# Designed miniproteins, single chains, continued (5), part 23

Each design is a single chain, and the fold is of that chain. pLDDT is the mean over its residues in the fold that is shown.

## One batch from the design tools (miniprotein)

Design m16816
Fold by ESMFold2-Fast:
Structure m16816 (fold): chain A 60 residues (1-60)
Amino acid sequence: MEQEELFERARKAAEELKKDPSNLPQALDAVDEVINKGTPEQALEVARLLVEAIEEYKKK
């Protein structure tokens, strides 16, 4: 898979996670793919988006 497509997939998965926490496994899988196959900048950005999505419904 191309790095650009993996990055966009992970970015969308993080957005979907913000709407529905049951999407967490899909978001984790997409982020993991970018971390292993994407650039360091792409990996950092998708990890940041994932953390923000989790914090929105986990934050007290």
Scores: mean pLDDT 76

Design m16817
Fold by ESMFold2-Fast:
Structure m16817 (fold): chain A 63 residues (1-63)
Amino acid sequence: PPSPEELEALRRRRAELEAEIQALLDRERTSPLSPEERERLRELVRELDATIDELRRAEEALR
């Protein structure tokens, strides 16, 4: 089962991913995203989704 440390890591990961996505979106206003940056954005969003899902499962498994 996930440890408290793993939960903290997941929450930190989620915040990091959200911040990275925000930064990329902000940069998009100043210059168009490159194909590599667009792929990175998609990867970050997928990882965010997976992290949120894992966090939810971890919280359900704990009690």
Scores: mean pLDDT 82

Design m16818
Fold by ESMFold2-Fast:
Structure m16818 (fold): chain A 55 residues (1-55)
Amino acid sequence: SVEELQQRYDELVGELDALAKQIAAETDPEKVAALEAEMERLAEELVGLQRQIAA
């Protein structure tokens, strides 16, 4: 349902915000790269959910 998609969207927004803050605080470039890869993965899922909700 659209309601389930919106709930997942809100969850992902929270996870992305948490990762962004973690990246900003991280000083190890290898750890930053790993966190950025995770952020990209979640951002792709978010875009997919936006398309489904908008349809």
Scores: mean pLDDT 83

Design m16819
Fold by ESMFold2-Fast:
Structure m16819 (fold): chain A 84 residues (1-84)
Amino acid sequence: ATDEEIDDGVVDIQLAVARLLMEKGDYEGAAELLERAIEKYPNSKRVPEAYALLGEVYRKLGETEKAEEYFQKALEIDPNNPLA
């Protein structure tokens, strides 16, 4: 569907920007961008990747508990590995 295609493309761009923010050490900015992407585009096929990247961001921030929650969410909704 057109909306799903648009959502996936927008989330892909936001994931790329979040990775650039992480490279710059702006982990808070990366987390905020990824959280907004998930809230605005919850049906995107890229949402599991956004959750996995949030896990990496919170791990870098020292928020181990939040990192584990986001990694678990990524695994639960990843159609290729929901039980890992």
Scores: mean pLDDT 76

Design m16820
Fold by ESMFold2-Fast:
Structure m16820 (fold): chain A 60 residues (1-60)
Amino acid sequence: MALSAEGLDPKAVQRAVKMILIDGASKEEVIDELVEKFGLSEEEARKIVEIAERIAKEVA
């Protein structure tokens, strides 16, 4: 759940979680993908990655 942003893009969060859990992607690789794929700012991408990392850590 995104506690800090009601309008957080759920597709971006899903993408980040998949990259972390399935591809074993690094934090920096996920940030780059979100910036390029979704047109997010680096700051927004970092927030999504932090959320995705917490989700991934709880299910792995």
Scores: mean pLDDT 74

Design m16821
Fold by ESMFold2-Fast:
Parts: C-alpha cells; sequence; structure tokens
Structure m16821 (fold): chain A 68 residues (1-68)
C-alpha cells in the first residue's frame, strides 16, 4: 500500500497534479507510521480532489494503490 501510493504520487506530480500528489504522499507516510485512519482520510481527500478536477482514472488508481 505505502509503496504503491508513493508510485502514484510520482505519477500525479509528473502530470502537474501537485496538490493531489502531496495528499497521496501524506497517506503513504501515515500508513508507514501505522495511522490507518489518517492514511484513509488523506487518500480519500486526494481521490475527491481528483474527481472534482475530472481526473476519475487517477482517483481510481489512488484507491487501488491504498488497497494494494
Amino acid sequence: AAAALRAEAERLRARGLDAAADLVDEAARALEAGDLRSAAAHATAAALLLIAEGETEAALRVVRAFNA
């Protein structure tokens, strides 16, 4: 999960989606710290931001990375 989220954050950053990438990186850090609640909150915030921006495929990739 954490490694998959970091890979997705790099993909988002490469596309200029820096705000979503930062939230995904925070989700990965929370998972590495064992804070599942904070990780889920950051991953959800990233997915909702991406959906609002029309980036539905990227949002689905974030959800899949969190569950990997």
Scores: mean pLDDT 86

Design m16822
Fold by ESMFold2-Fast:
Structure m16822 (fold): chain A 139 residues (1-139)
Amino acid sequence: MKLSREEIEELLRRRLEALRAGDFRSANQIEAEIYRSLGVSEDTLLEVGALRYRGLEALRAGDLEGALAHYREVGRLLAERNPENLELIIEYHRLALRLAEEAGDRRAQLEHLATLAGIYEAQGKLEEAEALLARARAL
């Protein structure tokens, strides 16, 4: 079933609340629901989850460039495996970035900026990708 934009925005707000409560299980379930509605396969979701976990561990270690590399690889993987739904995936990450900016969530901002950069790298849009990475490093 494809979710509407309003349903995706409501799920993103609930995901942000779950993250603030430390409920990483509910936050990951909500995001997997969004990605399934965007046509992302279970195998791609498993690899995305593993890359995002490594990006989080790099941030906890103070390794910003390692974190950016893992979140960029999420974006590349999404672009390579979901070309037919890629514009909807870009719209989702742009919406999630805006909500993270409104919330002051620097970690979610960094994740979505670096994932969008990885998508734009896979599209050959290297100037737009580097501008997003420069913003992520300035957080």
Scores: mean pLDDT 90

Design m16823
Fold by ESMFold2-Fast:
Structure m16823 (fold): chain A 65 residues (1-65)
Amino acid sequence: SEDPDFRRGLELEVEAAMLLMKASILKKYSDSEEDLKEAERLEEEALRLDREGRELLEKGLEKLK
């Protein structure tokens, strides 16, 4: 069965990837200052989620050793 920390870490990594994709699309297709600021917020949020997700993934993987 899947470790709960590993599963939560995967969920956070998926969320981070989705936010980065949205930020990338906004930067590629929009020249508005509002959209660029939104993209920056999404990138900052994604970095936070990536850090938390990686910590949980490592914790879950350590239990499987």
Scores: mean pLDDT 86

Design m16824
Fold by ESMFold2-Fast:
Structure m16824 (fold): chain A 65 residues (1-65)
Amino acid sequence: VVEELERRLAAERDVHARVALAEIRELAGKSPEEALRAAQRIADNPNATPAARAAARWAHELLVS
């Protein structure tokens, strides 16, 4: 999971999506539960960019798989 997040982050070109993935990746290394909550929070945040929300939804799916 952490390796897949790092791989996605390295390939991501959108700066807001990179910030979202970096936050989720850091949390995934410390607490899978907090990473899942962060991914859901970003995905559901209307103030986040569409790219950041899409990246967070992808990360959420990865974390629950």
Scores: mean pLDDT 82

Design m16825
Fold by ESMFold2-Fast:
Structure m16825 (fold): chain A 68 residues (1-68)
Amino acid sequence: SQEELDAAAVRYARRRQERVDALVKETGRLPSGAEAQAIDDEVLRELEKEGVPPEVLAQIRAWLALGR
């Protein structure tokens, strides 16, 4: 449902921001495109392991691909 997708998107955004913040603390700079892609992939894999449905994750991946 849209509600499930929205909830998963919020979890994704929070996890992604945590990883970005950690990289900024370590490097003193914003992530490169390659680093951002690696963070996106890692966060989505973690959400999959936590039980977010594959179809919901596929929709989030599609949004990310369209935004590039």
Scores: mean pLDDT 83

Design m16826
Fold by ESMFold2-Fast:
Structure m16826 (fold): chain A 67 residues (1-67)
Amino acid sequence: SEMDMEKVIDSQVEALLKDKVPLEEIDKEIKRLEELLKKAKDPEVKKKIEEKIKLLEEIKERVEEKL
């Protein structure tokens, strides 16, 4: 559900801020997922990777706003 997604985003933003993870690490993970997306053949797998990329981009935006 969308409410579950919002809670996941909030939890990951808090974890990243608490651990002082540099934004560069988030960028690296996004790039890794983009490469996996290019190699994926299964449409369901592609959709899951796209959802993860979108989630990380949202987390990055919220972390940047908090810094």
Scores: mean pLDDT 74

Design m16827
Fold by ESMFold2-Fast:
Structure m16827 (fold): chain A 63 residues (1-63)
Amino acid sequence: MEELIKEAEELAKKAVELLKEGKIEEARQYFDKAAELLEKALGPTAGRVARAEAEELIKQVEE
């Protein structure tokens, strides 16, 4: 479980770096992978929250 959370954090960091580069579609893929790992570790609510946070970050970059 700890390993899944750390993996998710690394994927989320990579997604943020991709957003800074303007690679929005790639960033979405990495956020989705991170959310999937969080769902496995912490349950479906954690995955939904992670996806919602990712959408807000993407909107901030797109606007």
Scores: mean pLDDT 78

Design m16828
Fold by ESMFold2-Fast:
Structure m16828 (fold): chain A 120 residues (1-120)
Amino acid sequence: HMEAEADTPALRAAAEQILRALGVEGAKLTISVRTRSPEARAAFEAKVAETLAQHPDDVDAIVDGLADGIAEAFALERGLTPEQREAVRQATRDMLRGAIDALRAGVKEVRLEFDAEPLP
């Protein structure tokens, strides 16, 4: 049983910055990405950390960076084509935007889970 499948420090920092930028006190946002490959994990964590360093209060930039990092993890884990990677990026961005809209509307807890493990 690996507790490391939960949240990462970079994803936690991203969730905290989103909540801070939105000014939504008392709300919770949890983002979890499950990866098998250490390389895939390192790639998305680096992308998220870079985005937070460059755009700490830009929610749209943080969402785009999270979506890009998660899509890269999926591409590395599953051997996706560039077209498939872009589709995952867009779908992830839409899910993240939906979560932000829910938080703005007064929802107090949102959980997003992404499973990048390769298909059998």
Scores: mean pLDDT 77

Design m16829
Fold by ESMFold2-Fast:
Structure m16829 (fold): chain A 84 residues (1-84)
Amino acid sequence: DAFLQALEEMVRLVTETMGEASGKRARAGVNAIQALYEEDPRTALELLREFGKDVIAEVRATDPAAAPQWQALLDRAIQELSKS
């Protein structure tokens, strides 16, 4: 599942860039999105957009060079979820 793969890559990138504590927070956000995406894709999409907005701000503050990779993963996840 390309959507679930994008979410996993986002958690991995956060963990590698910002450390385990940030990775655990990202995992919690991803789990909330995963819980909703089949039952309520509209709310899942809203959560994904807010999650992405919050994390991209932290990524830009911590490692600006990682921001384009994060944005590409977020865009891919949004695109895959929007197909449903």
Scores: mean pLDDT 82

Design m16830
Fold by ESMFold2-Fast:
Structure m16830 (fold): chain A 101 residues (1-101)
Amino acid sequence: MKKVNIYVYIEESDTPEQAREKLERAIEAAKLIKEKYGYEVNVTIYVDGRVSPEVREIAEEAAKEASKIANATLKGVSYLNKDEVRKKAEESEKLIEEIFK
């Protein structure tokens, strides 16, 4: 079975508006991949531990919404895995840009 992984990184510096935009964009890309290709989609939302409570709530609600269309997981980020998470999110953003072309 063909699978696509989408990784979103919600950074300490993200505003509620920036977090919402990142998450809505990723969820819409997951919908398009599923509709166009019929692939199984995994969405992993990584959240920095120092985000505001409002940003955390936005990420939690986005994970619930994503779970309706894909396998959605919410994960924390530490300084030990930050670079790996950033790389995964960057690769996913490139994929999302290709889907929206």
Scores: mean pLDDT 84

Design m16831
Fold by ESMFold2-Fast:
Structure m16831 (fold): chain A 78 residues (1-78)
Amino acid sequence: MAVDHFEEGLKAYGAGDLEKALEHFKKAYEADPESLLGAVALRKASEVARKLGDEELAKEYEELARETEEKVRERQRS
């Protein structure tokens, strides 16, 4: 589930396992791609990608997070 992947991502991030953290945050987004949790997971994935030195991947996740946040706003309407 998205929450389970997000929690595992936070656990890996806290342990310094950045590659595992990135994988879990990506899975959290994929489990619920049009949710606030999905957007937060993408923001965390972008942060982790930057720490791994992957600026291109970080920018991709940041842009996807913006798109996801916009979709969440559209669903809430007004």
Scores: mean pLDDT 81

Design m16832
Fold by ESMFold2-Fast:
Structure m16832 (fold): chain A 86 residues (1-86)
Amino acid sequence: EAQKLFEEAEKLAREALRAAAEGDKEKAVELLKKAVELGVKAALLEGLLSEEDVEEAIERGKKLAEELVEKILSDPEMRKLAEEEA
């Protein structure tokens, strides 16, 4: 199950990077936040994260997701990296 959650998170993250590279901020943020939630759940199942840290990890990850999307939209070099990763 954890492996499937990581695979889904990776797929959503790649879709988010593609959306960000295309300038779709709302879609990119939405997809990346979903990827964060799945990744944190997968980390919990793998024992990489404690139950008490889940909420903080999700909130921190969502903030980082918003910051990453903003950087991709504002920085041409970051946008190129997002295009290559997607």
Scores: mean pLDDT 80

Design m16833
Fold by ESMFold2-Fast:
Structure m16833 (fold): chain A 70 residues (1-70)
Amino acid sequence: AAEEAQRAAAGAAARTPNLSEEEAQALGDAGKSIADGKPDEEAVKRALEVARRAGDEEAARRLEQAAKNG
């Protein structure tokens, strides 16, 4: 679960052309907070926006599910 969230975030970053360092950091922060069992709502929200902009609906879905399940 935790590794899947981090993997989904990394996958979204790798597939997004012109991803900013701030956007990549948001994906990393969201994945890490979920992995730690304490999802950061703001980081997850930003990561979902980045994943959806990238067109990676599967990564967005996995991040949302991981945050919801804790």
Scores: mean pLDDT 70

Design m16834
Fold by ESMFold2-Fast:
Structure m16834 (fold): chain A 78 residues (1-78)
Amino acid sequence: MEADREHAEALIEQAKKHIREGEEAFEKGDYDKALEHYEKALGYLEAATELLGEETPEQAELRKRAEEGRKEVEEKKK
């Protein structure tokens, strides 16, 4: 349990980092870079949920934020 918890916490921190970098790239108009960061964040959150066996409220909020960011990028690229 400790190893899984520690790994999940590290994955959640990576997700937070990528969400921030994605938002920064989006604000700068670098939509391809923003999309890459949001997709990586979603991958990290999925892995963390698998390790914990459940999605916490924090993970759900981060997932929603990354999904909304990805959708905004896709709308800007149309």
Scores: mean pLDDT 83

Design m16835
Fold by ESMFold2-Fast:
Structure m16835 (fold): chain A 55 residues (1-55)
Amino acid sequence: MEELEKRAQELLAKLQETGREAHRALRESVAEAAELMREAQKLHDEYLKAVEEAK
């Protein structure tokens, strides 16, 4: 077994661990973005009601 093969296996293991951590962080960020989008939708609905009253 060559030292290079060991090195490659270690890098693959680190890549997998980093990938899982990044995936978790991304999921949390997506949830936060979804909440902001829901707030924007509520503001849009309020705007439409104001426009209807202005008619």
Scores: mean pLDDT 77

Design m16836
Fold by ESMFold2-Fast:
Order: sequence, then C-alpha cells, then structure tokens
Structure m16836 (fold): chain A 54 residues (1-54)
Amino acid sequence: DKYSKYDELVKKYGIQAIKDKMKEALAKGDIDTADELQGYILVYTGKMEESSLS
C-alpha cells in the first residue's frame, strides 16, 4: 500500500506533516504528489468521521 509510509509519519508527527508535504508539493507544481497526499488526507479524515469520500 503506497499509503503505509504516510501512516508512519502520522503516527510519529501527526497529520500536519502530511498537510505540510502537500503544500510543498503544490508550491513545486508536483501535482501527482499533491493529489496523492490530498487523497490520503481525505481517506484519513473519512475514517475519523466515518464519512463518504465520493
């Protein structure tokens, strides 16, 4: 799972570390990385709130 490395970061540093990486990717124009990180944040938030992501 491509998200496993992000799960480890969240365990150690919190979701803010992922949000910071997403902002950095957007600033660089790295859309693929930004989309992946945004997807992770949405999945993580959805699990916390039991909300649909569709």
Scores: mean pLDDT 74

Design m16837
Fold by ESMFold2-Fast:
Structure m16837 (fold): chain A 117 residues (1-117)
Amino acid sequence: SYYQQALEIAKELNDKNGEAISLNNIGNVQKNLGNLDEALKYYQQALEIKKELNDKNGEAISLNNIGNVQTLLGNLDEALKYYQQALEIKKELNDKDGVASTQKKISDLQEKKAELE
């Protein structure tokens, strides 16, 4: 696919930022196809690279994507951990909109978990 070709080019050029972007895009494609475990693997690889680069904004995006996939998989406790990590970063960045949206996701997920217990 286009994103897999972009990933190989980024690796050949040692473009770590381009590699992480391509991995997130492949993850999005896998998620949309219903391949949730594959999507999770790609998002985790992107997260590791963003942490190595100290890209806090990219780290928060990848954590949020992982939280979304964990929610779809029914792994609500894991989803909460990832959203809470993303929330901490967004607070550090003074991202008021990101803080508000992530707090809502956490609250909605806690409510869903309570209904299932």
Scores: mean pLDDT 89

Design m16838
Fold by ESMFold2-Fast:
Structure m16838 (fold): chain A 81 residues (1-81)
Amino acid sequence: MVEEYTEKAVEAVRAGDYEKALEYLRKAIEAARAAGDEAAARRAYLRAAEAAVESADLPEEEKAAARAALEARRAELAAAE
């Protein structure tokens, strides 16, 4: 399932296991495309990117800017459905 693979990718990012995160993200995207759901593939990318921002050693204001950009892209995706 796309959601299950996306959640595992997010957990792997938080654990610092980027190899595992990429493996699960790839599986989530493949599952979404096999179902003909390109929006779900984009949501998987945004979810993994959001987790990466939260786990990064960046100043809070840079994290806030990245979160705002990701939120804007999620809103665009929701409007395009």
Scores: mean pLDDT 75

Design m16839
Fold by ESMFold2-Fast:
Structure m16839 (fold): chain A 68 residues (1-68)
Amino acid sequence: SKEEEIVDRAVEVALTLIKHLGYSREEAERVLRFVIEYLGKKYGLTPEQVEEIYRRAVERIDEILKKE
């Protein structure tokens, strides 16, 4: 689905920022918010879908970082 595609891309971007570019978690989450809002507008998603995508992306990032 388009939502799952956006979540996957958002997670990859955030992890790259944190692991390779030295961003803090909070800085990466701010970038993530802007990216998801931009893509949500581009693909005609509702505000509720945008918030759900953000929630899922943040949860997945948290799970990945906790395993390290």
Scores: mean pLDDT 83

Design m16840
Fold by ESMFold2-Fast:
Structure m16840 (fold): chain A 67 residues (1-67)
Amino acid sequence: SLSHEELTEAARRDLEAARRAQSRAEALVAKHNAEITLKLAEEQGDEEAKELAREAIEVAERNIATF
């Protein structure tokens, strides 16, 4: 299992990757990574990591729509 700190750090990195995506392919990779982080956060009941991972997915989806 990942710790709360590791999981929230992973979610923050996913969010930054989604924000920095320069192409549709990069945005799709960022979305995929955020979906994995969300699944882990759900399995562990980590509400803060879930919120961050959901935000990362939303940012990635928005970027995918604009490419």
Scores: mean pLDDT 87

Design m16841
Fold by ESMFold2-Fast:
Structure m16841 (fold): chain A 83 residues (1-83)
Amino acid sequence: DEKLISEAAAKLTAAGILVAGAETNAELGLPREVVEAELEAAEENLREAKELAEQIEDEEKREELLKEAERLEERVRRLREEL
């Protein structure tokens, strides 16, 4: 379980960095293609993180990681709607 928690957390961290980068690049007026590529990479990391988190037997840790993924997915959704 510790390995799954660590791997899921790493994927969430990567997704968070990509989402923050996409939000910053969109605000700076970078091309849509650049922002969309970062969002696609973030969505892939979020998909992998959720898949790993669903396998975690520690219910509390699973819920924490899934909630973090949901918050990042909401940020991706909001930014994509603005493009």
Scores: mean pLDDT 86

Design m16842
Fold by ESMFold2-Fast:
Structure m16842 (fold): chain A 77 residues (1-77)
Amino acid sequence: MELSPEELAALTREAQARAAALARALLAAGVSAEEVIAGFREAYAEGVAATDDPQEIAIGQAALDAAIAEARALAAA
């Protein structure tokens, strides 16, 4: 998939927002921050193994970073 820079940026922002929201929901449901982070890392590793598309990898990395940041912030509160 070859996205324009604007499409890539929009999909990246959407992926980050969804990942952060999912991380927050899992923590609110009683999943530990460590388990949330581990789950997102496992999903990212599986995704990277399944694709050679650098844009898909970049979107996945941004989503992972957003989920980790959200989980850590909520665990520190």
Scores: mean pLDDT 82

Design m16843
Fold by ESMFold2-Fast:
Structure m16843 (fold): chain A 69 residues (1-69)
Amino acid sequence: GYAIVVVRLESEEDFKKLEEIAKKYDAVGIGRIDEKTYGLIVPESKVDEVVRALKEAGIEVLEVIPYQP
């Protein structure tokens, strides 16, 4: 399955870091939820690694939601 990792971004630099993490961990895509909130769609098997990478990059993780396309 997949999951949506919901993040808050404070800057354009944070968005660039999010894109790099998305590429590294085989993300299906990035969806904009609002002005500062984005969802990263990743394989469930990658969720723990992605959350760790986001936190190490200084990106706030708000929620992880199971996703079935």
Scores: mean pLDDT 85

Design m16844
Fold by ESMFold2-Fast:
Structure m16844 (fold): chain A 62 residues (1-62)
Amino acid sequence: EELIKEIEKAVEDFPEEKKKKIVEIARLGILEKLSLGEIAKKLGLSKGTVSKLLREGYLKLL
């Protein structure tokens, strides 16, 4: 929960659509412990897109 809020703050400069996707991916991966494939299926994205968005969010936390 707290980590999700940190991610939201870290990506606040991103476009709203991209920010929402990164936060949802983080929520599903951290709280629900879903695999990249499961997250991609739930969000209607490719695994590559999910991985790219997670990497971009992570870089903002550095």
Scores: mean pLDDT 75

Design m16845
Fold by ESMFold2-Fast:
Structure m16845 (fold): chain A 57 residues (1-57)
Amino acid sequence: SLSEEEERKHEAGSKLNRAVNEHPLDPEYILKKAKEEGFNLSRENAENIARHWKEQE
């Protein structure tokens, strides 16, 4: 079974994915939501996430 920490990280990841779906082209918004969910996401990674979703459009 998953540890409580792993379950919390999975939930946080799901919330971050929802934020990306809401504003996929806004790396500032992605960074803000990542920080709120406890992730130390770099600006470069946020920009890569935004670019990925733009290409899937």
Scores: mean pLDDT 67

Design m16846
Fold by ESMFold2-Fast:
Structure m16846 (fold): chain A 83 residues (1-83)
Amino acid sequence: SQIELADKYEKLGKEAEAKGDYLTAGRHYILAGMYYKAAGDYERSAEMYNKAAQTYEKAGEKGLAKAYQNMAKEYQALAEKQK
């Protein structure tokens, strides 16, 4: 399922982040966010994009960090409207 794929990529992102591989962590968190979004889970999608933004900031990728921080805010707003 889309949620099972999202959970797998979130786990891979956390493992990469723990190893200091922030670029790989960001890529895995983006994939997790995309799969949570495909499942209609905008709240967890926003959380994953926020994690991607944080890991890209640690990697020195300021432009990507800002882009995914903005995306996280958009999906957080959509999550609030789902209620």
Scores: mean pLDDT 89

Design m16847
Fold by ESMFold2-Fast:
Structure m16847 (fold): chain A 83 residues (1-83)
Amino acid sequence: MSDLIAEAVELKTEGDSLYEMGKYEEAAKKYEEAIRLLEEAGKETSPLAIETLENLAKAYEKLGKYEKAEEYRKKAEEARAAA
């Protein structure tokens, strides 16, 4: 695995832990960082990227940021279609 993908996995796992603790804003930040690294690695259509985008959308829904949640759900659907 590239260093970028390994770091993205770690960030996604940290985001999941923060989400389970109800720390949705912090979770969203970790998911956004993971997505950025996956895009840099050319893995934006990977299963990991799709799952991270879905989890980011859920975090934004919990924060009441419904437009951002919809945007990230759409990105996840586009990534699935492109994979």
Scores: mean pLDDT 86

Design m16848
Fold by ESMFold2-Fast:
Structure m16848 (fold): chain A 55 residues (1-55)
Amino acid sequence: SEKTKLEILKLLYQVAISALEMVIERSKDNPELVKKEEEAKEKLEEYVKELEKKI
């Protein structure tokens, strides 16, 4: 069903967000890079919110 597909996509984005959090922790000595990585994480979180609106 469409709902099942959206739930799976949401889960995949959440996995990507968790992986990105690990990358951010490893980049902590470079504040400029961390800022860009956090901005990428925010965009992924926006994608999750868009998927949730369709459920």
Scores: mean pLDDT 83

Design m16849
Fold by ESMFold2-Fast:
Structure m16849 (fold): chain A 108 residues (1-108)
Amino acid sequence: MTLEDARRAGAGAAQALLDAGLSPEAVRAVLDTALEKAVAGASPEEVARAAEETARALGATPFQVRVAGVVARALARAIGRVRDASPEEAAEAVRAGAAEALARGAVA
């Protein structure tokens, strides 16, 4: 997986969370939690659990909590598949893609 693939994964993740009905602020909180844990070397399951707990704390519905967990697990696996960059560089690419999607998808 390339840094460009990581950027696209971030954009897709943010869009999936917005489509599930999370606010832009909740999407940022969920993604920041997931990326922090993934960069620290947490397993995809630990990353998913942390993202689910963050979504729940923000008042997300059971469906939105489930989407947050699925998205976070996928992002952790994506970061772990980047071979030509550090986990920190992969996380920055994911954040860049997510920021682009949030700028577009948050407009009603």
Scores: mean pLDDT 82

Design m16850
Fold by ESMFold2-Fast:
Structure m16850 (fold): chain A 55 residues (1-55)
Amino acid sequence: MDEKTLLEGIKKAREYVEKGDLDKARESLVEGLTAAGVPRENAEAAAQAFVDHFS
């Protein structure tokens, strides 16, 4: 239950999307979600869906 770590991951993901670095945006979101207790498979799926929306 680390809301701060999750928010940090989301913030970094948004910054990388704005910069055009979708790979780092995905990695930042996965790190934030897994640190917040989301299972890795769900974190990967959510992060992939997020970057696919911008691709």
Scores: mean pLDDT 78

Design m16851
Fold by ESMFold2-Fast:
Structure m16851 (fold): chain A 107 residues (1-107)
Amino acid sequence: KADELLKKGLEYYRQGNYDEAIKYFEKASSLGNPEADFNLGLVYYKQGNYDKAIEYLEKALAKDPRNGRAWANLGRVYSKQGNDEKAKEYLEKSLRNGDTGYALLFK
């Protein structure tokens, strides 16, 4: 059920229809899908709504603190807001939580 809503949200996201993507991801999130909050964070980031991007990425991390991609995307959002201190802090947390792709960037 929640996975079907997540798949529809991803389809709308790929089409660039962020408003419809948000509706389906919100429904998936309400049904407890752990990936939905992460995807909501990504959609809000694409829309330039950095406050909501942070909110949903933090919700994703509350469910899975080892989600290195969520830590990395929080760092990216704070960087876009000009908060370099928080951007650095969250990128370091992404490395500690198994984001091997970002580990290669920092060697």
Scores: mean pLDDT 80

Design m16852
Fold by ESMFold2-Fast:
Structure m16852 (fold): chain A 89 residues (1-89)
Amino acid sequence: EKKEKALEYLNLGTAAYFDKDYEKAVEYYKKAIELYPELGAAWYLLGQSLAKLGKNEEAIEYYEKAIELSKEKNPDLAKMAEENLEKVK
């Protein structure tokens, strides 16, 4: 199923992130979003990975999307995205 495959890509992206391969993490998180665009966690983690690459303007866009998707359904994720958005402004 699309959601299950998106979660697999989310996990692969997270593994790449901890390996400090932020470019690879971005690729995997983008694949997760393509399969399941409502997955706020993928937008948030893509924003974090882009911030690690110094792509702060792109990171801002993805954090804002994560906040939009998560505000009602996952307030803790929305708060984390808001905190990280403040750091890249």
Scores: mean pLDDT 86

